# Designed miniproteins, single chains: the designs that were tried, part 57

Each design is a single chain, and the fold is of that chain. pLDDT is the mean over its residues in the fold that is shown.

## One batch from the design tools (miniprotein)

Design m1960
Fold by ESMFold2-Fast:
Structure m1960 (fold): chain A 82 residues (1-82)
Amino acid sequence: MSISDPEFQKEVNEAMGLIELSVLTRTVKTSTAQKIKDYAEKNKSTMSKKELDAYNKIAELLEKGDVEGALKEAEDYVRERL
């Protein structure tokens, strides 16, 4: 456990990288959710109820940290449109 051990330093650097990615992912989720809400509000009059509901659901899932749920909701909406 000497800090001069190259193997130990490598493990610490890898752990720090994962922490940084976690923090960045959280920040991106919050920012993305707000952008989706803003887009839905601006385009409210030109969007269908189904489209508005989908955007609001995706934003809600992102705010909860459910990235996989948000992606699935987006995929399901796109498939139904195609």
Scores: mean pLDDT 65

Design m1961
Fold by ESMFold2-Fast:
Order: sequence, then structure tokens, then C-alpha cells
Structure m1961 (fold): chain A 72 residues (1-72)
Amino acid sequence: TEAKKYAEQAVKAAEAGDYDAALAYARQAMLLNRSSDAAATLASAWGELPKAKSQEEKDALIAVGKKAAAEL
């Protein structure tokens, strides 16, 4: 699906350290598949990235998002 394609781009951006692009792609995936718990989890987890103050918190949020993206 188009939502899955955006989720894959979000994961790629996050792995490259481009958190702004990762969040934008994650939100687009959620908008294309709003009934998906996985898409909602991905957008929610990476939406918290701007609030995360420690690297440990960022790494944990990225891991949650990657797991959610894999379920799409």
C-alpha cells in the first residue's frame, strides 16, 4: 500500500538520523491508513521525538516506531 511505502521511507530517514523527514513520512503513513493501529503507533512514537531530551529516549522511540512500521 502507499501507507507502507511512506512507513518504509520513514524508517530509512530515521536510520539516517533525519528525524524531521522520518516524522513527516510517519504522519503521511498514518493519514493514508488511519484505521491501522500500527500506523497510529508509528506516528505517535515519532511524534514524541521532538519532546525527547535524552539519546536513550530517542533510541527507544525509534525502536518502537521501527517495530510498528514492520507491522504495516
Scores: mean pLDDT 76

Design m1962
Fold by ESMFold2-Fast:
Structure m1962 (fold): chain A 79 residues (1-79)
Amino acid sequence: SKETKEEMLMEMQIGGFEMAMAVLSKTLSDDELKEKMDAMIKHIKDDLEKMGVSKGKIDKTVADMRATGKAIIDKKAKK
């Protein structure tokens, strides 16, 4: 369905974001990583808006990405 296609697209965006955050966490400071997280989330949000994804789904995806990014930063801070 259309909804299934949108969910798959959002999952791909989240996966790409997670990969980027994981790679960058090995070289960037916590503050630099937070700035990169915010920039990546903004670009993905703008792309989803251009694709016509609903505001509610975009807001959920942004929240999910922020939670994932925070978890990666928190894990880095412990080690």
Scores: mean pLDDT 80

Design m1963
Fold by ESMFold2-Fast:
Structure m1963 (fold): chain A 84 residues (1-84)
Amino acid sequence: MVEEAEKILLTLSSVDQLALAAYLQKTLPEAFKDLPEEVQELLKQLSEKKGFLERGKELAEKIKREYGLSDEEIAKAVARILKR
């Protein structure tokens, strides 16, 4: 449920949203293909920072555990937020 995932992600800080996107872009790049090239490049750069990857992974696992969402649903929701 991408709509439900989007509501959950909007409660996160912008830094946590970027960490989540950077982590998920490495595993699900297709979810981020419609973002501007500059944003996609930023996410790749952020994914090279160990702290961002670890934070993004932690957030994804927490959301999956608490809300029953998949990585794919979370990736689609965060990509939609970053398009705004």
Scores: mean pLDDT 80

Design m1964
Fold by ESMFold2-Fast:
Structure m1964 (fold): chain A 58 residues (1-58)
Amino acid sequence: SSSHQQQAQQVLDESQKLAKQLEAQGRHDLAASTLADGQQIADLIKQGVPYQQAVQQV
């Protein structure tokens, strides 16, 4: 649904923002993990998994 797509995109946008902040701090490994986790959560949300449950899968 459009709601799931919107929520998934928000998760990706927030993950990208946080990853950029971590990169600026020299936290490269955490930045990479943040992007990977964000993508996995977004993919689960697109499949209809609720946010709280999706977060528990990463």
Scores: mean pLDDT 86

Design m1965
Fold by ESMFold2-Fast:
Structure m1965 (fold): chain A 87 residues (1-87)
Amino acid sequence: AAAAQVAAEARQLAALAEKQGLLELAEAARRLAEAAANRDLAAFREAAERLVEEVERLFGREAAEAFRRQLEAALRAIEADERGLSA
């Protein structure tokens, strides 16, 4: 559930970024979506760092810090679902 929601939101971000010509942001979001869909936690962490870097470049450090906290929460939720830790 958590992985599917994160993948869907990341795909939406990628599509919106492509429409705006923000190709690096779109690519970073696409990689995050693929990592979430594949439930690859290592790839998710790597993609999340790239995405946060792009958010910082475009929208500033405050926005990037808030987004990083959201991605950390998403990663924790995916990990809990995969391990059954939330049961």
Scores: mean pLDDT 81

Design m1966
Fold by ESMFold2-Fast:
Structure m1966 (fold): chain A 82 residues (1-82)
Amino acid sequence: MEEEKQKLIEEAKKLHQEALDLVRTARRIGNKEAELLAVQAMTEAAKSILYAEKGDIDKAKEELEKGRHFLEQARRVLAEAL
C-alpha cells in the first residue's frame, strides 16, 4: 500500500514537472493549444498526488492516466506546430 502510494506520487510529480516544462516551451513559441493541454496535464498530476495522499489509489491512477493523455496531446500539438 505505502510502496504503491509512493510510486504514484513520484510518477505524478514527474508528470507535473514535464507538463510545467512544456507550458514554458508552448508560451515561448506562442502555441496556446499546447499550453492549455499542458496546464490540464499539470492539474491532473496534482489531483493524482492529492488522491494518492488520501489513500484513494484507484482515483490517483485515473487522474495520472488523464494527465499522461493531456501531456501526450500537448507534445503532439507542439511537434505539429514546429
Scores: mean pLDDT 86

Design m1967
Fold by ESMFold2-Fast:
Structure m1967 (fold): chain A 107 residues (1-107)
Amino acid sequence: AREHLEEALEKAQQALELATDPEVIEKLKKAIDHLQRALETGDVESLEKAAEYLREALELATDEEVKRLLAEALRHVGLAGLELAPAEEIPRYIGLVLYAIGVLLDL
């Protein structure tokens, strides 16, 4: 889980460096804050919020490289969620991984 959270944070930070859309930047900053909290605490609520903001940023992003980095970050968040989340939340994180892979395959 920790390795996937570290990868997600790295990809989100790279996306933030390239992003030019103010709405994408705002959502990325919120996602990064929640990813950092999830890394420190293992808090599933922080992981859920990070996933939400990354997905919203990805839906708004138009730049192909930003989309790629966001999808990779979201894939790693999904993989971390499969290890950390309670059983009732597992379908959400499976959906996140599949969604991210779909985006990456379309790039």
Scores: mean pLDDT 84

Design m1968
Fold by ESMFold2-Fast:
Structure m1968 (fold): chain A 81 residues (1-81)
Amino acid sequence: MELTGEQALLNLAKTYKLPESIIPEVLRILSEKTGRSVEELRTKPLSDEVEALLLRAMLLADPDASGSIDPEKFLEALRSL
């Protein structure tokens, strides 16, 4: 099953109680890090590299595995990687 990047990010936001309003900023950061356009990241499946970046950012933002991630901590972690 081929989830688009936007669909994958919506699923992540729902799972970790993140506001869906962060998705445009997440896509912008991923675009800057990968050199891919926001539109490509949004409409095509995420690469293994992008999925690994998201996983690392989640682990940095929620090291105690609380299941609820602070949006600002997640964005800061993603920018720092």
Scores: mean pLDDT 79

Design m1969
Fold by ESMFold2-Fast:
Structure m1969 (fold): chain A 85 residues (1-85)
Amino acid sequence: SMEEVEELIEKFRELLEQIKEALENKDYETARKLLLQMERLIEEAIATLSPEELEKFAKEVQKLLEENRDVLKAAAKAIAEEEEK
């Protein structure tokens, strides 16, 4: 239960690190796939966690997003530029 929350948070943290590496290597295809995996992880959390667990997950994810704001903006920009050809 709470252990499941911590596992999901750790997976989210690992995905952020992999996105950083993909961007450093200009591997925008991998960065896009990793962002999709992050979306799926959030969907899994919403589907499986209790309301109390989901609140804890959401607070920690929000903190990680805030701490990694620049990385996420860079990823979004790089992916948008790829889609524009």
Scores: mean pLDDT 81

Design m1970
Fold by ESMFold2-Fast:
Structure m1970 (fold): chain A 80 residues (1-80)
Amino acid sequence: SSEKEEKFAKLTKKLIELLNDPEKMKELAKEGITNIFELMEYLNKELNLNLSEEELMEFYFKIGELSKEVPLEELSKYFK
């Protein structure tokens, strides 16, 4: 639905913002976020998107295909 697509767009925008904010990423890692899926769960709550676990998994696989625009590997480096 268009509503789900708007929520995915908000998550994508926030992930791109975090790619350009290393201090915020270090803070989130210190607060106990250990992987990209936990980061997405955190953002789902913070942005009040109310995405289901299934919708978050759909987003996870979809965003992985956009690795040139949202290189999740660069974000994952903060968690290890």
Scores: mean pLDDT 79

Design m1971
Fold by ESMFold2-Fast:
Structure m1971 (fold): chain A 78 residues (1-78)
Amino acid sequence: MTPEQLEAILAEAEAEMKAALELAKKSSLRDRALLYRGLARMYRGMASISDPETAERYLKKAEELEREAERLLAEAEA
């Protein structure tokens, strides 16, 4: 697989993950938090196969999603 093909696959995955996030926003707080944790795990996976610059951006997105998931879970349990 060429680097260009890998980048195209990653871009498509990002678009699908964005669509999943929009759908998740309409879910309950608990379900939305679980989806955010799943998406964060996917971003970490994408980071492991990306170049260092792109990997850093994906890891930051994963951390943001993990923080939001924790916040939503705390809110759902309150």
Scores: mean pLDDT 78

Design m1972
Fold by ESMFold2-Fast:
Structure m1972 (fold): chain A 58 residues (1-58)
Amino acid sequence: SMLDEGKEALDKLLEGAPDMSRAALLAFVRRWLDDNKASEEVREEVLAYAEERLAARY
C-alpha cells in the first residue's frame, strides 16, 4: 500500500541521513507525499509515523 511505501521510504531515509533535522525530515516527507499524490488519510498516517520516529530518535 502507499502507506507501507511511505513508512518504508521514511525508515530508509532515517537510516541514510542520521543527522537530518526534524524540520528537514518533515519537509522531505511532505514532498514525498506530494510527489506520490497521497490521500489525506495516507498523509496524516505517514506524518504521524514520522513524528513517532523523530520522538524515539531525537
Scores: mean pLDDT 79

Design m1973
Fold by ESMFold2-Fast:
Structure m1973 (fold): chain A 83 residues (1-83)
Amino acid sequence: MEEKAKEAAEKIAEMMMEISKDPEKKEQLVKTLEEDAELARKLGLPESVSESLLKLKQAVEKNDKEEVYKASFELVLEVEKAE
């Protein structure tokens, strides 16, 4: 399970970083992550899911590849725990 989560996180981080190369797409991605965090709270998902989405948003805003990967990994683990 952890190995699969690591692969998923790496793919998510790669996608986020690719999108972030375009300033307009980056702004849209940041907005989407903020909206997803709010939706997670509204749906009654664990607070950790919303927190992970907000960390991912902050990492994307900073163009910090390592933080994007770390936040993506935390998000994948939280989603898998909910299943």
Scores: mean pLDDT 79

Design m1974
Fold by ESMFold2-Fast:
Structure m1974 (fold): chain A 80 residues (1-80)
Amino acid sequence: GEEELEAVVGEASARMLEIYDDYRAGKLTKEQAKARIDEVYKEAVERIESLPGVSPEEKEAYIAQLKAARDALLAEIDRE
């Protein structure tokens, strides 16, 4: 249900932020951080698309939220 959508988005957002923090701490290169963030995003999108009993409109909204979060982090990495 929607609770699973919220859990997927929350988990993916937290993981992308942890990757960004590792990049800022010098633990990851720019290329490594971007690749890991994109992988987290792709896995989350696939999971959302596979969820039963959720409307297409709800899935699109949560995927759009994840895409915005991913794009913002990638832009910050590219700015530095």
Scores: mean pLDDT 86

Design m1975
Fold by ESMFold2-Fast:
Structure m1975 (fold): chain A 63 residues (1-63)
Amino acid sequence: GLREEILKIRESSPTGGIAANKIAEYLISKGLSVDEAVELINSLDGLSDVTKVLAISIIESKL
């Protein structure tokens, strides 16, 4: 599911910043709204707060 793919992206990414960009691109590609993406990201354990904030900021900037 979406949660599993997000965590896989984080695990395969060398930094949280790279992970944040890839997570944002992935969720945008799935057609999630900003609100849906924010709720999903904030519901996940295993992502740092910095990675969550960065991913949300990227999604909000791109929609």
Scores: mean pLDDT 84

Design m1976
Fold by ESMFold2-Fast:
Structure m1976 (fold): chain A 56 residues (1-56)
Amino acid sequence: DERRDRAVRATSELVWERGEPVLISEVARRAGVSQSTVSNNVREGRLRREGRRVAP
């Protein structure tokens, strides 16, 4: 799913830029997807959840 792949890529880019896990809402905005799409990537094991934040 192209949207899921965009969310993973956006998370990696944001983590590289900030040096820390990033908010789900920020990933959704950068990737142009819903927050549900980002949360689904966490549920599917494509992203790690760290509290309210995510990382690759």
Scores: mean pLDDT 83

Design m1977
Fold by ESMFold2-Fast:
Structure m1977 (fold): chain A 81 residues (1-81)
Amino acid sequence: SVDDVERRFVELITRAEQLSKEELLARAEEIREMALANPEVPEILKRLTERFVERLRENELSGAEALAELHRLAQELMAAA
């Protein structure tokens, strides 16, 4: 459900600094797959999860850096909508 995607995102945000880079990426990938598989999830959230996973993979972001990047991506996508 959309609520499950949101809950997992909140858990990731809350625990980001306690997670390893590998755990952070793995959880972000799971959220992306859940969002892409669910037609009820808004396209903006699907785009956010896709771009976030790409940035984590390419730049090896830490928890704090990952949260800053997620914030930037959310602002960019909401400004474009």
Scores: mean pLDDT 80

Design m1978
Fold by ESMFold2-Fast:
Structure m1978 (fold): chain A 82 residues (1-82)
Amino acid sequence: MLEKLQQEIQEAVAAGEVTREELIQGLIELLVSLELEDYKKNKKPLPPWLQKIVEAQKAGKSEEAKKLAEEKYLKEAEEILA
């Protein structure tokens, strides 16, 4: 799943169909998904910051979920694309 998503992102970038801002957002979403998968696979309770993101997503509060994810991962996503 992760490898396929990364490949799809790379293909979209190569086609010039994705902006840098869209790439940063996609990476943030990917990093959140990876963190969630790790906690689920290891049967660990979600930390409060990650639980808030999941609860916001489930409640349809997309802007709130996006803001919370950016607060945690924006710098890391920007560093990956540097």
Scores: mean pLDDT 74

Design m1979
Fold by ESMFold2-Fast:
Structure m1979 (fold): chain A 96 residues (1-96)
Amino acid sequence: MEVLANATGELTFDPTARPGESVAAGEPVRGTLTVTTKAGETYTAGVEVGWSADGTAVTVRITGPREAAEVGAAYLRAALAQHGITLTSLELVLSE
């Protein structure tokens, strides 16, 4: 699926926040991603980020409509890569 061009995404948490600051190692961070398309439509997805014990790798789960989940997946891959965080797995749980 192609990521929506010109969509604006907002997460309720910092997906690059390391364990020991905002999140303890092994505790999953949960939040919401809100995506607004160029057409002004708004979509919401749940996001979970699970950190490895050493704080170098994450697993990500995004649950919601395709429009939000695909934008969230692209955003998280880019943000994690920019911060040198290894993405071990990314799961999309698509709702209708």
Scores: mean pLDDT 69

Design m1980
Fold by ESMFold2-Fast:
Structure m1980 (fold): chain A 80 residues (1-80)
Amino acid sequence: SLEEKILELIEKREEELLKLIKDENEKKIVKAGLEALRDQALLDLKENKKSDPSLSLEEEVKKLLDMFEENVKKILEEKE
């Protein structure tokens, strides 16, 4: 199902990002952010909403995950 694909995409990205993070508080923040992203994606799926009509919902989720990863990396670089 599309729901299962969205959950798999988020889970794989979480595992990759958590490998880059050493601080337990930062891991908790990243997990919370991804959980919020997951909940929003599932809500959008239930309501048949798309923020960008040119993209599939899977492509929108991948784009959001890429933006999330970029923001996480910037935060980690600024705290060192």
Scores: mean pLDDT 76

Design m1981
Fold by ESMFold2-Fast:
Structure m1981 (fold): chain A 81 residues (1-81)
Amino acid sequence: SIEEKLEEVLAKAKTLSPEELVELMKETIRWLEEEGAITKEQAESAIKYLDELEKQKASKTELLAALQMLVDEVKETVKEK
């Protein structure tokens, strides 16, 4: 399920460097768009936000917080379906 995959992504994210975490987050956003869990506009906005965080050299804590927010938002959307 989408929820199971997102929990797996969160577990993996905690073990990664900030650079690897950014790539995992981009891959996750693209996958969520392909699965129809988010719209193309939401995916593009999330990628742009992530690119800005990377440009600003956001900490691993900030990146993990951004990923958690994305996961929580998607889980709530799926739960209401």
Scores: mean pLDDT 81

Design m1982
Fold by ESMFold2-Fast:
Structure m1982 (fold): chain A 71 residues (1-71)
Amino acid sequence: MSDEVKEELLAEIERLLEEGLISEEEARSMKQAIENGDLPAVLKGLEELKEKRPEASEVLDKMEEMIRSSL
């Protein structure tokens, strides 16, 4: 995945954390997967977050679309 996509994904995770839509632990896990370029782990994490955090689903769907369009 490109560095620009990584930076944008990390920024969105920070925003979700600041808004209280995800936990510190969830944010840490997602950031680690994004930084490592572990695409399957990132996609799985986004799916799990959408189930747990329906209020964040629109943002999480946009993040997933960014990842899928970079494949």
Scores: mean pLDDT 81

Design m1983
Fold by ESMFold2-Fast:
Structure m1983 (fold): chain A 70 residues (1-70)
Amino acid sequence: MELTAEEVVELLKKIAEKMGIEFSPEDLGISKEDDEATRNLVRQIAKELGLPETDRVTEELYKALKELAE
């Protein structure tokens, strides 16, 4: 599944809010999933979920994020 950068960022925002991870809304408001703020948020979420360290949304991480967003 190919996701737009906006869809990835919105999903990350929802999960961060649910997990109580603090983030800068302005940095995450840019439509670039590979920016430093987004990559750092991905790493933090992966760590909290006990998943292997990653700075990109893998298919497995995306599935976990979707489950948590529900």
Scores: mean pLDDT 65

Design m1984
Fold by ESMFold2-Fast:
Structure m1984 (fold): chain A 72 residues (1-72)
Amino acid sequence: AEKKKKVAEKIIEELPEQAKELAEKYGQEEAAKLLLEAGEWYAKQLEPVDKELAERVRKAFEEAAEELREKA
């Protein structure tokens, strides 16, 4: 049952690189939108497993999206 936690932690760790890749592929605004949608979805899936981890995932995606928007 720990696989979701490990995947979420890996997602947070890899998020800065993924955000750069999305921005190069789709542009900063579209990448930011995709990050917010993905972060919300992952947080919803994680809430029953680990509420603190779900909040960390949501905030990490929000921060990545905000950085992209500042550069757009």
Scores: mean pLDDT 78

Design m1985
Fold by ESMFold2-Fast:
Structure m1985 (fold): chain A 74 residues (1-74)
Amino acid sequence: SEHEELIRQLEEAFARYRAYARETMPPDLAARLEAVLDETLERARRASVEEFPAIEEEAVARMRPLLEEHAALK
């Protein structure tokens, strides 16, 4: 139940990021961001609750350069 609750929250947050990427980013950059979200969610579904902080940290590290690239495009 705790795991299911965390996955639901993650899915909701990622749906918002996905919508934002599709609305504001170039198609190739949006696809790369969505791939990070999809891979992170897949990992989280197979992971224990204790592994979530590390998985989230890795996702943020992977997203950061994509968001920086987007910011540079104006």
Scores: mean pLDDT 84

Design m1986
Fold by ESMFold2-Fast:
Structure m1986 (fold): chain A 76 residues (1-76)
Amino acid sequence: VLSPELTARLRAIEAETRARMDQMIADGASYADLAALHVAAVERVRDALREELGDSPLVAAVDAALARYRAQLAAL
């Protein structure tokens, strides 16, 4: 179960990432730049989850998804 504080933090990360992504798109950012922002956002989510939940299955799942996404980006 996620705390209200963690939920608020995750929503803040989402809002900041969306605003940054919108600005980067408006500024003509490359796909690679947008992908890097997405990776950084998922890392922030993982760190927030780990800070509250420790070594939970949810944190492990996010780490696995992040590793897969990084591998996909490296193949491009």
Scores: mean pLDDT 80

Design m1987
Fold by ESMFold2-Fast:
Structure m1987 (fold): chain A 74 residues (1-74)
Amino acid sequence: SREAVEAEAERLLAELRERLAEVLSDEQVDKIVASLRTLFASVLAKEADPARARAYARAFVEHVLREAEEAARR
């Protein structure tokens, strides 16, 4: 359901916040999470298929997490 996809997006954003807090300031993390929340809301409004919206949100969060992890290893 749409509600389930929104709940999963919030869980992914919470996980992203925890991981980003290891490499970025609280202010930077808040800005990134707020921007992604807005992006997810836009995607969910435009994508009629909840499975596609879910896959998009997950892929985007995973991409940001990988970039942050790679930066932390340097």
Scores: mean pLDDT 74

Design m1988
Fold by ESMFold2-Fast:
Structure m1988 (fold): chain A 117 residues (1-117)
Amino acid sequence: MKKSSEENKIERLGLEAIINPKASPFERALGEMALGLVLTLRQIATLSDEEARALVDRFAAVFLEQLDILKERYPEHSEFLERLRGIVDEILAATTREERVAKLRELARLVADAIRS
């Protein structure tokens, strides 16, 4: 699937989770994470390598703080949230733009799969 088409589907899934009156607070948090990931991926596509790296580092810092808050509020989801942390650590360890983008897409798919489950 084209990257843009996949990103659009994940964005729609995230928005649908946020506005769904039957969604749990955790499902809404997953929707917000999916949106943040898609917006970050779209922004990276418009930036230089240096600017894209700086954006990814800022995104990772904010995302990790949100994961810590969610683990405290939803300890029943701690295993899943720890899997998300693992991918963020891989994003931070990545040395190329292509690897960072691939890992951000992997993270977005994992969040989207959790919303669908």
Scores: mean pLDDT 86

Design m1989
Fold by ESMFold2-Fast:
Structure m1989 (fold): chain A 76 residues (1-76)
Amino acid sequence: MIDEEDVKEALVIIALTVAAKYSKNPKVRELYQKALDAVAKKDYDTAIKYLREALSLDPNDRVLRRALEIVEELKK
């Protein structure tokens, strides 16, 4: 059976993939793509840095806030 941590990682990958494709801000899209690449490599520190930078550009993005929370949990 897939572990709960693997499910959280898959959900973050799906959420970041959708956000990278459909965000209207090209800088936010770039940061989502970089965060997605970092999560896929299990480099959660780098993913957190890019997600925090994207959140500084779009502080009302709920997908971004949720993705950041899940990635921070995966780092533990």
Scores: mean pLDDT 76

Design m1990
Fold by ESMFold2-Fast:
Structure m1990 (fold): chain A 79 residues (1-79)
Amino acid sequence: MKIEIEVKSDSEITRVSLDLAFMALALDIGAEKVVVEGNKITIYMSEDATEEEVREALEKAIELAKQLGAEVVSSKIHF
């Protein structure tokens, strides 16, 4: 399963902060990996992860992006 989030920010500082913060988030939520590429954040969850755990991970990721001053323009889960 993977979570894809697209963000928009007018600040390069916010983008660097997103990269570092999402690496820390990966450890907190038990993600297999997180990839931050420009405006796109992809979180890879274990196949054993429940729909509830994946949803909670998405909610945490959206909240983190907003706390760092980024606008979340799209989000989706791939099962």
Scores: mean pLDDT 76

Design m1991
Fold by ESMFold2-Fast:
Structure m1991 (fold): chain A 98 residues (1-98)
Amino acid sequence: DPFKKAAEAARKAAEASRQGNVDEALKYLDEMEKYLEEAERQVVGLLFTDPEKARRYAELLREAKEEIEKGRQHLENGDYDTAAEEFEKAAELLEKAA
């Protein structure tokens, strides 16, 4: 399940962020982005079988991406705990689709 794998990567990015390990956090964010691309392809497939579910999952992906972008900005600014909270929020959103 690409949503579950993306959520797991986001949680690992959060843990690395809390430790101040920026390089490790960025590595997990890159891993997460690969699973997000796979999740987006899955949502496109759902448009033909369950359009209501596809719309819900697309919205969860959009909200998760917004939290990830906020987290990246805070990580870059040295706000490691805030970045971790935002990556954890993204993971929770992705888990709702899993």
Scores: mean pLDDT 89

Design m1992
Fold by ESMFold2-Fast:
Structure m1992 (fold): chain A 80 residues (1-80)
Amino acid sequence: METLTAVIPVPGASPEAKERAAQAALDTLNADPSVISATAEVGEDEIRITATVPEGHVEDGRKALVKASAAAFAAIDAAQ
């Protein structure tokens, strides 16, 4: 298994907006069939997203994290 991490900068976002963004990212990752498991860690100015994929599926994991990041940013925009 391979583990990939992406960090989403969210400076000045409210705790509620960060939680919505983290949930949107997790929903996106969990909907991707190449993703075995996903976690999100909410920090002060960042959200750290981790995805685990099968061996040889690093590119699929990278694409999933890109989609998850986009979903997180959309959730922040919708919460403002």
Scores: mean pLDDT 83

Design m1993
Fold by ESMFold2-Fast:
Structure m1993 (fold): chain A 93 residues (1-93)
Amino acid sequence: SEKEKKKELLNKMIDIAVDELKREYPDKQEFIDEIRKKLKEMADIAVEKNIPVDEAVELLSETLERIREALKNNDYEKAQKIIDEALKKVKEM
């Protein structure tokens, strides 16, 4: 189905980006795995709400970039807030 293809594409994008973060931050694997779970929850919600694939990719990419910036500054609380706010935004769309 189109929903299954969209979910697979979004999950692949998330897994690639998150695996890169785990390589950069080996001491934070549990934290990064929790971010992965929330990003995949965002992808599931985007698919169920029929959000256009380009819009979903853009939202996930922006969220990942902001998380990466927070992690570079060792701001784990900010990274957590970014993902929680993005998840809330998708739920309210």
Scores: mean pLDDT 86

Design m1994
Fold by ESMFold2-Fast:
Structure m1994 (fold): chain A 81 residues (1-81)
Amino acid sequence: SPLEELGRRVAEVLRADPSVSPRLQAAVEGLLARAVREQVSVEGLRSLRDALLTDLRAQGVPEATIARVGALFDEAIARLE
């Protein structure tokens, strides 16, 4: 599913970035796994995207990595609309 692919690709992006702690990575993976299980709506996915990008920025994750995560969410949202 687009949501399962999103979770996998976001995990790969975060694992490739040494600025992302294992704890933060696990928290993000948990959020995305929950979104898949709960079959989150497109509106819910947009809200999750905005909240996650804000949190990543607050945690000091590089803007290049944040942009990659945002692009993956935008791709998944487009495939669900």
Scores: mean pLDDT 85

